# Designed miniproteins, single chains: the designs that were tried, part 40

Each design is a single chain, and the fold is of that chain. pLDDT is the mean over its residues in the fold that is shown.

## One batch from the design tools (miniprotein)

Design m1382
Fold by ESMFold2-Fast:
Structure m1382 (fold): chain A 60 residues (1-60)
Amino acid sequence: MTEEELREAIRRIAERFDLSEETERNLLESMRRHGLYSEEDVATIERQIAQGRAAGAAAR
């Protein structure tokens, strides 16, 4: 996945889960910092956010 594709994927996740601009930026920066540019990495983050929302907590 390219950096542009990563940015677009994180933006779509932020829109879907109504994340703040700060949270969107922090997720993107974290993924860049750790070199996470795969579709599986994006899917993992989306799954973690969905689980956190379902649990009513920011737990991983």
Scores: mean pLDDT 75

Design m1383
Fold by ESMFold2-Fast:
Structure m1383 (fold): chain A 81 residues (1-81)
Amino acid sequence: DAALKALQDAADKAGKSDLGKKLVKALRDFRDASRRGDKKKMKEAGKKADDYLKQLLDAIKDPELQKQVLEAAVTAVREAY
């Protein structure tokens, strides 16, 4: 899972490993729910992923790391479909 690894790596470089783990888990939960067709769990996991992504982006001072996080998150969501 290259996208989720890239997301965690960017979070680790920003010193936000715990937020990265929470976001990666929420994105995995979203993908799992998507594969099962569980629309309710997709919405719940998607909301958590959005909340953690916003927290991570707000916490990252480096624009290059912010870009890496955003690109990895977009790729991870696209791979869910």
Scores: mean pLDDT 82

Design m1384
Fold by ESMFold2-Fast:
Structure m1384 (fold): chain A 108 residues (1-108)
Amino acid sequence: SETRARLERLNEAAQPIVEENKDASPRELMEKLKKELPKELLIEYMELVIEIATKIVENPEAVTLSEEKKKLIEKIASLKDKDLSDEKVQEEFFELLAELMELELKEL
């Protein structure tokens, strides 16, 4: 699918940053991705994640989520109407994504 091809391309670009920061906290990793990804790929990544979050919110029966994860995903989805080139919007996005990753690690 188009979504899968986009995800694979973005993962390939992010791979070196993830590998160099394998021992980093989720928050530190998200900060590095925000700083080191090319601006165009950064925006494409945000668009893809927001699209996925929106689909999850619109289909609540498809995925069983904790209330904490649901709130974070709803906040990420709410960014769809914002200017993703705005540095403040980018800061909010990566902070929410880091919080989501921190919750995922606690559930392991």
Scores: mean pLDDT 81

Design m1385
Fold by ESMFold2-Fast:
Structure m1385 (fold): chain A 110 residues (1-110)
Amino acid sequence: GRAAGAIGGEIAKRGGEAGERAGREAGRRAGGDDPGAVNAGRGSGGGAGGLAAGEIAGEKGKLGGEIGEGVGRVAMASTMASSPELGRRGRAAGEAGERAGREAGEEAAR
């Protein structure tokens, strides 16, 4: 009941944190030291990781992951709007972060 819901929330949170770390590293590799690219990778990775872990944890975890994914997409869009060069790096970082974050979130939920 209540304890199971708390455990599901912690699994989704752990997936989001793992995805955020993996996404930040992937974003840094794709965008160099560009803070916008790093933030795009972090946000997309955290959202994807939380969603993946949340799907394993159940409905409440999935909702948390969906919210995180939305925040990551907004951060990526904001980076893309800054300049064509920054937008290209932000897009690559966001895509790399999403892939890395999803894998990290699935692993964290195991």
Scores: mean pLDDT 64

Design m1386
Fold by ESMFold2-Fast:
Formats: structure tokens, sequence, C-alpha cells
Structure m1386 (fold): chain A 67 residues (1-67)
């Protein structure tokens, strides 16, 4: 489902962001988050993802940056 695709994309991004942050590369972590968020926002805007599924995935990516 579209929700599963969004969840997978967010999970992959979370793992990459966490690795970048563990290396002290905050700029890389921010860039990875921005790219994933932009992709999710675009998918929501064209109707490929529901707003709820997209917003949930975006929130996961944002929280990964805070950790």
Amino acid sequence: TSREVADLLAKTSEEQIKQALEQGDVEKAEQLAKQTIESLETARDVGALSPEDADRAIERVKKALEE
C-alpha cells in the first residue's frame, strides 16, 4: 500500500540520518532529511500518498534529526 511505501522510505531515511549523526555529519543528516521530506510532500501533493500517511512519514524523518 502507499502507507507501506511511505513507511519504508521513512525507515530507510531514519537509518541513514542516524548513521550521519553518529559520524557528526549534521549537514549530511539535514540534507538526507530534506530530500526525503520533499519526496513525501511531492507524493502527497500529486495524490500518490494520503496526507495522513505522508505527514506521519515526514514526522518520523524529522524526529530522526532530533536524536
Scores: mean pLDDT 81

Design m1387
Fold by ESMFold2-Fast:
Structure m1387 (fold): chain A 70 residues (1-70)
Amino acid sequence: DEKRKKELLEELAKRLDELYAEVLARNPDATEEERAAAEAAKEELLAELSKLKPEELEEILKLLAERSSH
């Protein structure tokens, strides 16, 4: 189901954006180069996630939710 996969990828993208923003906020001394590298790493991760099955994406979202339960 392409629609389900798209919805899961959009949710993952939002959660990754939030997590990366939190990491950068905790590291105010990070250089512009380091911030750019973190953004590039996030994009690469999303590209790899796009190759996964919907069930695998759902499992990853559950793991992220457990980490972010607070």
Scores: mean pLDDT 77

Design m1388
Fold by ESMFold2-Fast:
Structure m1388 (fold): chain A 55 residues (1-55)
Amino acid sequence: SMEEKEKLKKLRDVVDGAIEVLEQEYKEAGNHPGIRKAIETLRKQKEELDKKIEE
């Protein structure tokens, strides 16, 4: 269970980093809807990961 939680935390950190990069690209690319939707999807995935980590 600890090894699985460690993997989930690493995945969460990767997702968090991807969100930060995409938020910067979103601003620079003139607020493209496709980038915004990608950010929204990743934020939902992060929320699901956080719930699993707390279990």
Scores: mean pLDDT 82

Design m1389
Fold by ESMFold2-Fast:
Structure m1389 (fold): chain A 91 residues (1-91)
Amino acid sequence: SEGKKLAVSIVTLTKQHMERLTRRMREEGASDEEIEARKRQVAEATIQHIDDLLKEGWLEKEIAELAKQAIESILNNDEESYKKYMEKLKK
């Protein structure tokens, strides 16, 4: 479905953004606390965007929930949960 494709795109781009951000911030001498705070800000903004898409009817509730769980998994460095939620989104 188009909603699933949109959710997969958002989650995948967010993961790539967080990976690039973490690398750049470490190279610039940022602390682990500063990196985690910035990743949390990105996750919160992405979750808000997903909720806006749900409110506007672009995503079904179940798809939005899986996408938000995938974002939380990225934030927590939980690769196993991330893979599980992404497999459900790609079905």
Scores: mean pLDDT 90

Design m1390
Fold by ESMFold2-Fast:
Structure m1390 (fold): chain A 77 residues (1-77)
Amino acid sequence: MLSPEQTRQLHELAREAAERVKRNVPGVTRAEATVDIADDGSVTVTVRVEATPEAREEAQRAAEEAQKEVSERAAEL
């Protein structure tokens, strides 16, 4: 079970990852990260992006990378 401090840190990592996607990928219009912690301690991280058609592939790759990074960090907590 994650502590309140670990939960806060995880949400901050998710938010920062979404912000990096928006900063680093031209054409990303929106980036959001959500963290769901189940009663059994399972953590699900989702990064959602909205992008211009021209940037869609790059935006999707960046979102997948960000999602993986936050998920790996969650496993270390």
Scores: mean pLDDT 79

Design m1391
Fold by ESMFold2-Fast:
Order: structure tokens, then sequence, then C-alpha cells
Structure m1391 (fold): chain A 84 residues (1-84)
């Protein structure tokens, strides 16, 4: 499933020593390359981030996360301006 793909990419990036923000960025890029829509990517990442950062380490609201995903898919580096 897309959730399992998102979780695998996200966890592999964290294991490489990347930040949560960088892991989100790479997950969006890889899922977008596979042809998933922004809505599908946002829903998958909400599940993954809820499992990872349910302890309020995440600075993103649902609305902010959806907007960051849309801007990233437009080829703007907006996600690099925030730290998770």
Amino acid sequence: SIVEEAKKIFEEELEKGKSAAEAVDETVIELSKKGYSPVEIAEALKVVLKEYGNDSVLEYSDEELAELLLEHLKGVGLIHKVNL
C-alpha cells in the first residue's frame, strides 16, 4: 500500500541520519515519481507522521502539511524552510 511505501521511505531516510523534515521531503519526491496524487501522498504521510511524532514533536497542522506537500510537488523548496 501507499502507506507502507511512505513508511519505508521515511524510516530509511531517518536511519541515514536525516531530519524528519528531510525524510518527509524525500518521501514526497519518491511517491510523486511513482504517480501518486497530492491527496494520496498527504493521507499516507499523515498516517506515517502520526506513528512517528504523535508526541507533538511535529510543527505541522493538517492544513500546513497539505499546503507544504502541494508546494513541494510544484517544484518549490518550501519544505526546506521548516524543521520538524
Scores: mean pLDDT 67

Design m1392
Fold by ESMFold2-Fast:
Structure m1392 (fold): chain A 68 residues (1-68)
Amino acid sequence: SSLDEVEQVNRHLAGLVAEARGRLTPEQVRALRQRLIQVLSEGIENDESAEETIRRLDQVVRETLAAS
């Protein structure tokens, strides 16, 4: 169901943010959260699958951590 997909994405997002908080400054975490929210908004607008949204969230976090 769509609710199960939303829950899956939310759990994954929470884990990514928690990991980022241990490795980034509060300002960097805030910037990352804004990027992740943008990815989520685009995914909803484009009716993307949970798997596709999670992949893009992972990519953004990986790129942010590599640049920091």
Scores: mean pLDDT 81

Design m1393
Fold by ESMFold2-Fast:
Structure m1393 (fold): chain A 64 residues (1-64)
Amino acid sequence: MEVKKKFDEKIAEFKKRHPDFKPESILEAITGLLAEAMRELPFDSPEVKELGEIAKKLIEELAK
């Protein structure tokens, strides 16, 4: 739950910045957020790795 809440906040902020971006699913929104973060930050940065782990966990939970 903590992980989901933190990621939801990041996605909401991303949507505020990109109101024209209407993802069809949470997965698309997550990949968009990660792509933007990787563009600004090095691929191996702690922030990008943390977002990737959060996304993986959320995708696994949704697949259950």
Scores: mean pLDDT 67

Design m1394
Fold by ESMFold2-Fast:
Structure m1394 (fold): chain A 95 residues (1-95)
Amino acid sequence: DEVDQLKKRIRELQKRLRELEDKVSSDKQAKLLAKARDHLQKAIDIVEKIEKEDLDDKTRQQLIKEARDHIRLAERYLEEAERLLEEERELKEKS
């Protein structure tokens, strides 16, 4: 089920976001997490629309694609925040 796959991926990214929020201290990292959260919320809203509304196949497939695009963007922002966090840790170790 494509929708179940989207829901699983959203849950995994929400967990990553929560773990990163506990570790980030810079404004740059916080801004990336805010962007990831925004895209995850958009994906959640789209999935809820798919489950709640009686949609034709074409509209359903378009919404699934939009949810996947938002999930990919959220993932990229989380990866960038993780990279910046790693760089910050390396700088602290050199002190």
Scores: mean pLDDT 84

Design m1395
Fold by ESMFold2-Fast:
Structure m1395 (fold): chain A 93 residues (1-93)
Amino acid sequence: MAAVEALEQAQLDLLQKLFKENKDELSLEALLKLYNNEEIEPEALKRLEENVTAALEKVRPLAEELREDSSLSTLEKMQIVYEKFLEELKKNL
């Protein structure tokens, strides 16, 4: 229970940080509204979907390369891919 609450707080902190960086207001608005279970304008949702898709495509080659690396644990591989995904997503948000 406490672990779930900590993860929810970390997600909120991340959203607030991305909002302060103000790189793409429509994507940030859509992300915040999704978190708050609010109705999202179609343009804002589409912009968020485009940015998420672009970030996913950028990390795909890294994920494929890491899959073949037997020196790293699955958790370490997931963390590397996740950090790169967030980096690419932040460039567009």
Scores: mean pLDDT 66

Design m1396
Fold by ESMFold2-Fast:
Structure m1396 (fold): chain A 69 residues (1-69)
Amino acid sequence: LEEAIAFLKEAAAKLPDEDEMADNFYIGIARLKKLKEAGVKADADMPGGSPLDAAEAAALIAEGKALAE
């Protein structure tokens, strides 16, 4: 998980701020951090695939950026 988070941080840093892929990487960082905090093993109870509204997506992007520092 930490290695995956580090990879996503590096990938996001290589993209311009306007790139939607960078936002997806930050959302991924936030989700991986939540899995790490929960001590969750892969495929247990992962909240994957629920549609995000704009506010929820913005919150996850902000959380991921904070985690990326």
Scores: mean pLDDT 61

Design m1397
Fold by ESMFold2-Fast:
Structure m1397 (fold): chain A 70 residues (1-70)
Amino acid sequence: KIEEAKKLLEEAKKYAEGVIQGMRDQTEQLARQNPDKKQEILEKGQQKVDQAQKEAEKGIKLLEDKVKSL
């Protein structure tokens, strides 16, 4: 069971990294397509990335605590 929990934790980390990278890529793409709004798009995108990273770190910490309790 503990090996399964560790696998879940690693998959959660990979998933979070992928989501955050996708958000960055999408923000850059939108900025390239909208040069008149580039600064606004980049600023809003960075805010979303910062929030997503904070939430991912919090969720990962909870999963790490669960793994330790096994």
Scores: mean pLDDT 81

Design m1398
Fold by ESMFold2-Fast:
Structure m1398 (fold): chain A 66 residues (1-66)
Amino acid sequence: SEELRKKAREAVREARRAVEAGDLDAAKQHIQRASEYRRKLRELGDFEGAKEIEDELREVAELINE
């Protein structure tokens, strides 16, 4: 789960960078990847890790709507 959390966080970081660069297509791809990792964390019972990724993805969504 720790490795999966790290991969999920990296996908969120890439999504945030893409939004900041104005590359919304790349941001969408990274958001989808992070969402897949969030789903896998939930399947493993790592609800705390999944919640962290959910909160970070919400922040990225707010940047897009800015």
Scores: mean pLDDT 84

Design m1399
Fold by ESMFold2-Fast:
Structure m1399 (fold): chain A 90 residues (1-90)
Amino acid sequence: LALKTIDAAIEDVPKILSSEEVRDLLIKTLQQAKELVEQKRYDEAIELLKKGKKEIVETALKKGNEKDAITAEGILEGVIRAIEEEKARS
């Protein structure tokens, strides 16, 4: 389920975030997390996404884009949860 959740997020991000820099940073972070999940490196993927969430939210807020900050945080929290659930089944 985690890989499907990440793929869906990567596909949807360009449609829902307005800031190109925030979109690009989020997509890059999701792609890196996907590579770690494919290698079953779940703890590293979770840590990467938690660090990425802080940086991406701060980036959006510095641009005055509170909507992108909230949206990116929600997406990243959803992906982290999906990875945690997959790790628990492994």
Scores: mean pLDDT 85

Design m1400
Fold by ESMFold2-Fast:
Structure m1400 (fold): chain A 84 residues (1-84)
Amino acid sequence: GLVSHRLSAETRARLQTELGLSAEEIDLLVALSEAEAVDPGAGARALLLAQGLSPAEAERILRALSSPAAEVAAVLREARAAAA
C-alpha cells in the first residue's frame, strides 16, 4: 500500500532482521503512527487489536516502539508528519 512506500527497502530489511518484525507488522507501525496523528486519543493497543492483530503481536510491536531502536521512532514520526 501507499503506507509501505514510505519505508525504504533498507529500513524495512533492518526492522525485519534487527527487531524480528514481519512486513505486515512494519506496515502496522506506520499505520499506527498515522492513526495516532488523526485520533491522538486512541490507545495504541486498542488500535492494533482493531487491525486484527493478536495480543502477542500487539505486544511485540509496542515493545519495538519502546526499544532502544530510535530509528523506528524516527521513521514513524516522519510517516506521521507526511500524513498531515
Scores: mean pLDDT 56

Design m1401
Fold by ESMFold2-Fast:
Parts: structure tokens; sequence; C-alpha cells
Structure m1401 (fold): chain A 70 residues (1-70)
């Protein structure tokens, strides 16, 4: 899908955050969140905290909360 291609092409925190905010696929959003933390560490924390308030999928929300607690 176009969302998975955007995720695979993403190289910056902003590009990963755009995928997180705009993908309708919870699996793609989960992968974007993991990549944000893996590649950008502490810089990912504030954008992920902000997104967590909006995240509609309970599994993705739980994953993001876990990433922020680590």
Amino acid sequence: SADRERLRRARTLEELLDVLRNSPDPEVRAEAAVRMVTLFGEEAREPLREWLETEPDPGVAALIASLLAA
C-alpha cells in the first residue's frame, strides 16, 4: 500500500510522524512509532506523547505508552 511505501521511504523524524498521523492502518502506525524511537530516541518522545492523545487503536496506544515508559 501507499502507506507502507511511505513508511519504508521515511528517513526523518518528521516523515515518520507524518506516516503515524496520516496512515489509516494501525500496523503501519505501530511500525512508524517503533521506528521513531529506534532511530531518534529521546527526540521521538514529545511527538509520540502528543499523538497518544489522538490514537484511535487501543493496541497502538498501548504500544506507544510502553515505548514512552521505557
Scores: mean pLDDT 86

Design m1402
Fold by ESMFold2-Fast:
Structure m1402 (fold): chain A 75 residues (1-75)
Amino acid sequence: DDVERQLRELEIAAVDRAIEALRAGMDAESVRRLLEALLAGDDERAAEYLRTGRGPADQATLDELEAKKKELEAE
């Protein structure tokens, strides 16, 4: 169960980073790509998306990310 716990912790951290980026004004498409890169452990791609992504916060994407975080926390 250590592997499952570590993966869940990494997923929660990745979703939390994505929520912060969206709240900071990153666009929804860039946030989705950022989340994918973070979940894959691709720090270089994640850094690129953080540098280039911008736009107004998308409430629908924020709601989806917050729901995913709650689901991961419930495991």
Scores: mean pLDDT 71

Design m1403
Fold by ESMFold2-Fast:
Order: sequence, then structure tokens, then C-alpha cells
Structure m1403 (fold): chain A 80 residues (1-80)
Amino acid sequence: MVEAEVLSLEQVGDTYRATVRVTVDGIEVVLDVTVSADGRIEMRPLNLEAAGQLSPEQGRAAAEAAARVLEEATGVKLTG
């Protein structure tokens, strides 16, 4: 199961800076995310120990879930 939640969202010019919490199979990862006006997304995990517990498949699911909630929150179509 994958759940994502936007914890904070700030617009700085044409860019968004966000913190997103993603829970994948009980593992909670907090992401620092930058979203550019063109839909470019950059993600960095803040809790590295938890992020290191994810499989490649879980990491992909976490990134996709974070992108979806950010698209909903910002109205920007994100490029994967």
C-alpha cells in the first residue's frame, strides 16, 4: 500500500518547494521536493535511513505517489 501527503507547499516565483510524506508498506519516507514551472521535479529524501529500506519498486511507487499529490496540490502537470 502506498500513501502520500503534502506536509508543506510554498510557491517561490514560478517554482514550488514542498515536503511530502510517503508511506510504502509501513515505511515512512519524507521527501524535499522542488517543482519547476515546466513540470520538472527534483526529489531528495530527508530521512535517509527509511529511504534506504525501500526496494527499487517501492522507491518508484513512492516517487509516483509524491508526484500525483503534488500535481493535485500545485495544478502543474509533472514530467516523470
Scores: mean pLDDT 79

Design m1404
Fold by ESMFold2-Fast:
Structure m1404 (fold): chain A 84 residues (1-84)
Amino acid sequence: MAEEMSAEQARAMIEQARREVAELEENLAAIAEEEGLSEELLRRIAEILRRAVAEAERLLAQGDAAGAVRTLMEGLAEARALYA
């Protein structure tokens, strides 16, 4: 269960998600062309993921590693729903 996850594991997941969001925001035009998506759609995806990362960081700072991971997973699911 995510509740058994260490703070270090949660932090690694947050850092990975933050890097992926930064890459998406920096390469919007190229990714839009490669994936056949609009830049506006990718900006919405980046915004959802950015909010999830910020909330996950807040929860982890409060000692809630499980809540941080859950928040990231929910953000990923919401973002995937926009283009799936």
Scores: mean pLDDT 79

Design m1405
Fold by ESMFold2-Fast:
Structure m1405 (fold): chain A 60 residues (1-60)
Amino acid sequence: SMIEEKIEIARKLFDKRLEALYKAGKVSQKEVDELRKKFEEQLRTLRAGLEAMRARRAAG
């Protein structure tokens, strides 16, 4: 799915930016972990909706 590919790209870009901020001393390791957790929660919600729609189509 093209949208899942975009989600993976967004996650990688988010991680790259967090790593850059961490190396620059702008955020702590704990803050990086918290931000990653929040981002993953958002992605899980989005994916759950998309997978539910896909499963419904496959059942038809």
Scores: mean pLDDT 79

Design m1406
Fold by ESMFold2-Fast:
Structure m1406 (fold): chain A 61 residues (1-61)
Amino acid sequence: SKKEKALEGARLALRIRYPDAPQSLIDKALEKAKEFLDKNPNASIGEVARVALEELEKLLE
């Protein structure tokens, strides 16, 4: 589905940008991206990836 593709794209973006990030933080960032996508079902793959990256960056601070 479009939603699954957007979340998969976000996961790949997180792993490319932060290859050593703990899986637990990746999962938390993706949970935030999923919440965003549920609220914004027409969001682009890029917007979903951006939300995930911003959340992961906060968690890594």
Scores: mean pLDDT 84

Design m1407
Fold by ESMFold2-Fast:
Structure m1407 (fold): chain A 87 residues (1-87)
Amino acid sequence: TEAERRAMADALAATLEGFGKAADEKAAELQKDPSKQSLADAYRELSKKSYKAADAARKDPSLWLSSALEAQKAYDEALKKEKEVEA
C-alpha cells in the first residue's frame, strides 16, 4: 500500500541520514591528515550522496531505490580508497 511504501521510504531516509552524518564525521577526522585528503574527499562525497538519497526518498518514495544505489556506489568508492591508503 501507499502507507507501507511511505513508511519504508521514511525508515530508509533516516538510515541514509545516519550514514551521511557518520561519513561527514569521518571526513572531518581524515582531513586533519594531509596524506589522507583523497580519502576525506571520498567520505564527503558519500555523505552528499547519502543525504541526497534520503531527501529523494522523503519527497518521492518511488525514487528511493535509484538514490540508494548512488549512495551505495559512493560507499564502494570510499572503501576502495581506504584500502589504497592502508596498502
Scores: mean pLDDT 79

Design m1408
Fold by ESMFold2-Fast:
Structure m1408 (fold): chain A 68 residues (1-68)
Amino acid sequence: GSHGARLIGEAARHEAEILEKQGKLEGAKALYEIGDRLIEMGDAGASDEEAARLANELSREYKEKGLI
């Protein structure tokens, strides 16, 4: 499995928890979804490169939606 994907996913969940504590619930939800997908991808054995591409794509989409 990809250690990079899991680490990025766990970092995203940590940031989501911080946003949730600040009352930024929509941004928190978006980062929880990013984190969970990256952790699942890492556990499924995706490469660090594939994980980085997904993280960048999801971050772009959620920024465009004003969620993060």
Scores: mean pLDDT 78

Design m1409
Fold by ESMFold2-Fast:
Structure m1409 (fold): chain A 61 residues (1-61)
Amino acid sequence: LIPPTAGQRAELKAGLEQLLKSEDVSVRTKARQMLKDLESGKSNFLKLKAELESLKQEEES
């Protein structure tokens, strides 16, 4: 697996920051935790990217 670029990490961070503005408390709570995990390196990039796409689908519903 090719490691994520700085641009890809910036896009993930921007997406999570957008979800922090969601009206859904659950979505905001998950987005905050994912941002912390991204910044601390606790979770891998691919897992966070998959979770972001899942949360976007919840927000669009």
Scores: mean pLDDT 76

Design m1410
Fold by ESMFold2-Fast:
Structure m1410 (fold): chain A 94 residues (1-94)
Amino acid sequence: EFEKEREERRKRVRDIYESLTPEQRALLEQTVDEIEQLRRDAEKKLAEGADPAIVFTALALREIGLYLDTSLQLGLPFEVVKELIELLREERRK
């Protein structure tokens, strides 16, 4: 099942997160906060009548930049950092 594969992947990503130092975890949490702020800023621009194509393109490029910077600082592959950030963001949602 696709759901089972997703659950197994999430467990592996969580195991990686738990193996990180407190400083590395703090950096990931900061990156999540920055991504959430970028999304709030994008929503505000859309509400002000900005072009959605421009807003979403700028948001995507900035998010990619944050993932790359975090990947370089942690010494982890881009894909792993993206999955870690997605895990943390999902856990913050109610």
Scores: mean pLDDT 81

Design m1411
Fold by ESMFold2-Fast:
Structure m1411 (fold): chain A 82 residues (1-82)
Amino acid sequence: SSPRTRAAGHWQMFLHMARNGLLPKEVGEALLEFERVLNDDSASEEEIERARKRLLEAAEKHVTPKFFEEIREGVELVLEVR
């Protein structure tokens, strides 16, 4: 498996966790909002950057440094393939 395949798998896992209330509230809400904005064809680059910043700030505050880095890797991958 490539690093990209692994990061994509982790991102889908994080979405599943957020949808099922398995993440800290602020992280789960920010992650679902980021996914919503990414899938919104009318969303501006400014709205995407705002959602990204909110997610990373929430993750840094509420999860372990290792989990934060995994979320960050997933965010960067999703933005690169948009």
Scores: mean pLDDT 84

Design m1412
Fold by ESMFold2-Fast:
Structure m1412 (fold): chain A 85 residues (1-85)
Amino acid sequence: SSIKSDFFSRINDILDQFDTQLSSSDVSNQDQVDQIIQDSRRRMQQVIDDIGQRYGLSDDQINQYRQISDYFIMSRSQQQISQQQ
């Protein structure tokens, strides 16, 4: 519970910035979209590594949080692109 709360608190700020960057970008420019996605993934990776160290998570648990982070980035990317069509 506390681990999830810490994780979601930290990634929500990253997701908000991601949404802002995508909404102000040309989503038809795939290189720009890919760069925004990669930058957000790098920031999320840092959060996951910090939480992993703080709470003593196993590699399997860390990988689960990475999958969750990727899911959110992909879902929000698809939502933003759909709204611009």
Scores: mean pLDDT 81

Design m1413
Fold by ESMFold2-Fast:
Structure m1413 (fold): chain A 62 residues (1-62)
Amino acid sequence: MLSENDRERIRQAFEEHGLSKRLLKKLAEELGVSQERIKQVIEEEEVEKGVEDIKRAVEKVT
């Protein structure tokens, strides 16, 4: 099971370098999880980011 710190690490690396097979492999080896698990976390973070960006834009207009 990935901790909150592990998820933050994945998010930071993805934001810095973007999604690549090399990044998935490196994070999977570093955190001791599968590449599929890392990909799932990245996908969850992208969805959350999209929602936050929309909310922030609405707050600026109102």
Scores: mean pLDDT 70

Design m1414
Fold by ESMFold2-Fast:
Order: C-alpha cells, then structure tokens, then sequence
Structure m1414 (fold): chain A 88 residues (1-88)
C-alpha cells in the first residue's frame, strides 16, 4: 500500500539521518542542542527542525551538510505523507 511504502521510506530516511548525525559527532550535536530554546517552540516538528538547523551550522564539510539537509527533507516529506494518509 502507499502507506506501507511511505513508512518504509520514512524509516530508511530516519536511518540515514541517524548515520549522518553519527558522522557529525556528539560534541557538535551537544553544541547545537545548547543553542536551541526549546521553550520557544510549540511542536516536536519545530524542535527537531531547530536542532537540525543548529547541527548544520556546526558542519564544515559541505558534502556532509548537503547529505544531512537532503536526508532530513526526505524524512519530513515521508512523515507528512504518512500523517496525511492516516488522516484520510
């Protein structure tokens, strides 16, 4: 089904984001987390987007930054497809 396909694609994108964050490293991730004001953000989606934006500011390798942007965009897209299908 379209939902099962979207779920598989979302999982693959999530695995890729996790792999790329491991390449970025814990120190850069902790520095990014310290810069996010979670109290100003209304949703988990806004909080996750803010964290990824700050992580991207820590990345000096343009190829790694491009891969993380693409993987994050794909994950958000497939999560939105799943949410829309469940709402239908």
Amino acid sequence: SAMEEALRQAQAAADEVQRLLQQVGEEAIQAALARVDFSALASEDEREDAVIAEVLRQITDPALAAQLRAAWAALRQYRDVVAQHLAS
Scores: mean pLDDT 83

Design m1415
Fold by ESMFold2-Fast:
Structure m1415 (fold): chain A 68 residues (1-68)
Amino acid sequence: GAEELVEKGLELVKKGASPEEAIKETVLEGLRRGLSGREIGEAVVALAEKLGLSNEEAERLGVQAVLE
């Protein structure tokens, strides 16, 4: 669920990924797992707060990940 996506995102940042890349990968992984938009949104908001990003920036990055 959302908690697992947040943990994956945090682990990516610890391994040298940017906050932006961590959020994009979190969205893509949620879609691959068949999670609902609500669960993916919850994970993105929680991850953004932990990484010091605004929710608006996190949403923009998530949309960009789906389009690319």
Scores: mean pLDDT 79

Design m1416
Fold by ESMFold2-Fast:
Structure m1416 (fold): chain A 75 residues (1-75)
Amino acid sequence: SEIEKKLEELRKELSKVPGSESLLEKIDQIREYYKKGEYEKAAEEAEELATQLRALSMDDLAEKAREIAKKLREL
């Protein structure tokens, strides 16, 4: 799916960043909520991820996480 593709792309980008283990775990949590059909919870976690990425000045990755959250809320 488009959402799974975007989550995998975001995960690959973050895996190159040292100390990103907690952020990678959050991506995995978003994927699990998505697979269970818990789209609102998945969207909330993606919004939180976007906020954390923005706080780390990773604005481009934060925007990608926000786009994922938006797509999840449209389901």
Scores: mean pLDDT 86

Design m1417
Fold by ESMFold2-Fast:
Structure m1417 (fold): chain A 67 residues (1-67)
Amino acid sequence: HMSEEEFDREVRDALLEMALAIALNAVKKGRITEEQAIEFVRRVARNLGYSDEEIERAVEELKERLA
C-alpha cells in the first residue's frame, strides 16, 4: 500500500525521532551538553537528506523537549 518514496520518508522520520530521543536522553543523563546534542541532531538530519529548514525545525523540537 505504501510507495517506495513514502516508505523511505517514514524510515527517515523514524530515524530522526530516534536521534532526537537519543540526544534528549544523553543530555538528561549528563553524558553530553545541549550544544553537542544539537550538533548531533543537525548531523543526523543532514545525513538523512533533510532540508536546512527541516533541520532547524528538528533542532527547535530538541530545544523545546529540553526546556
Scores: mean pLDDT 82

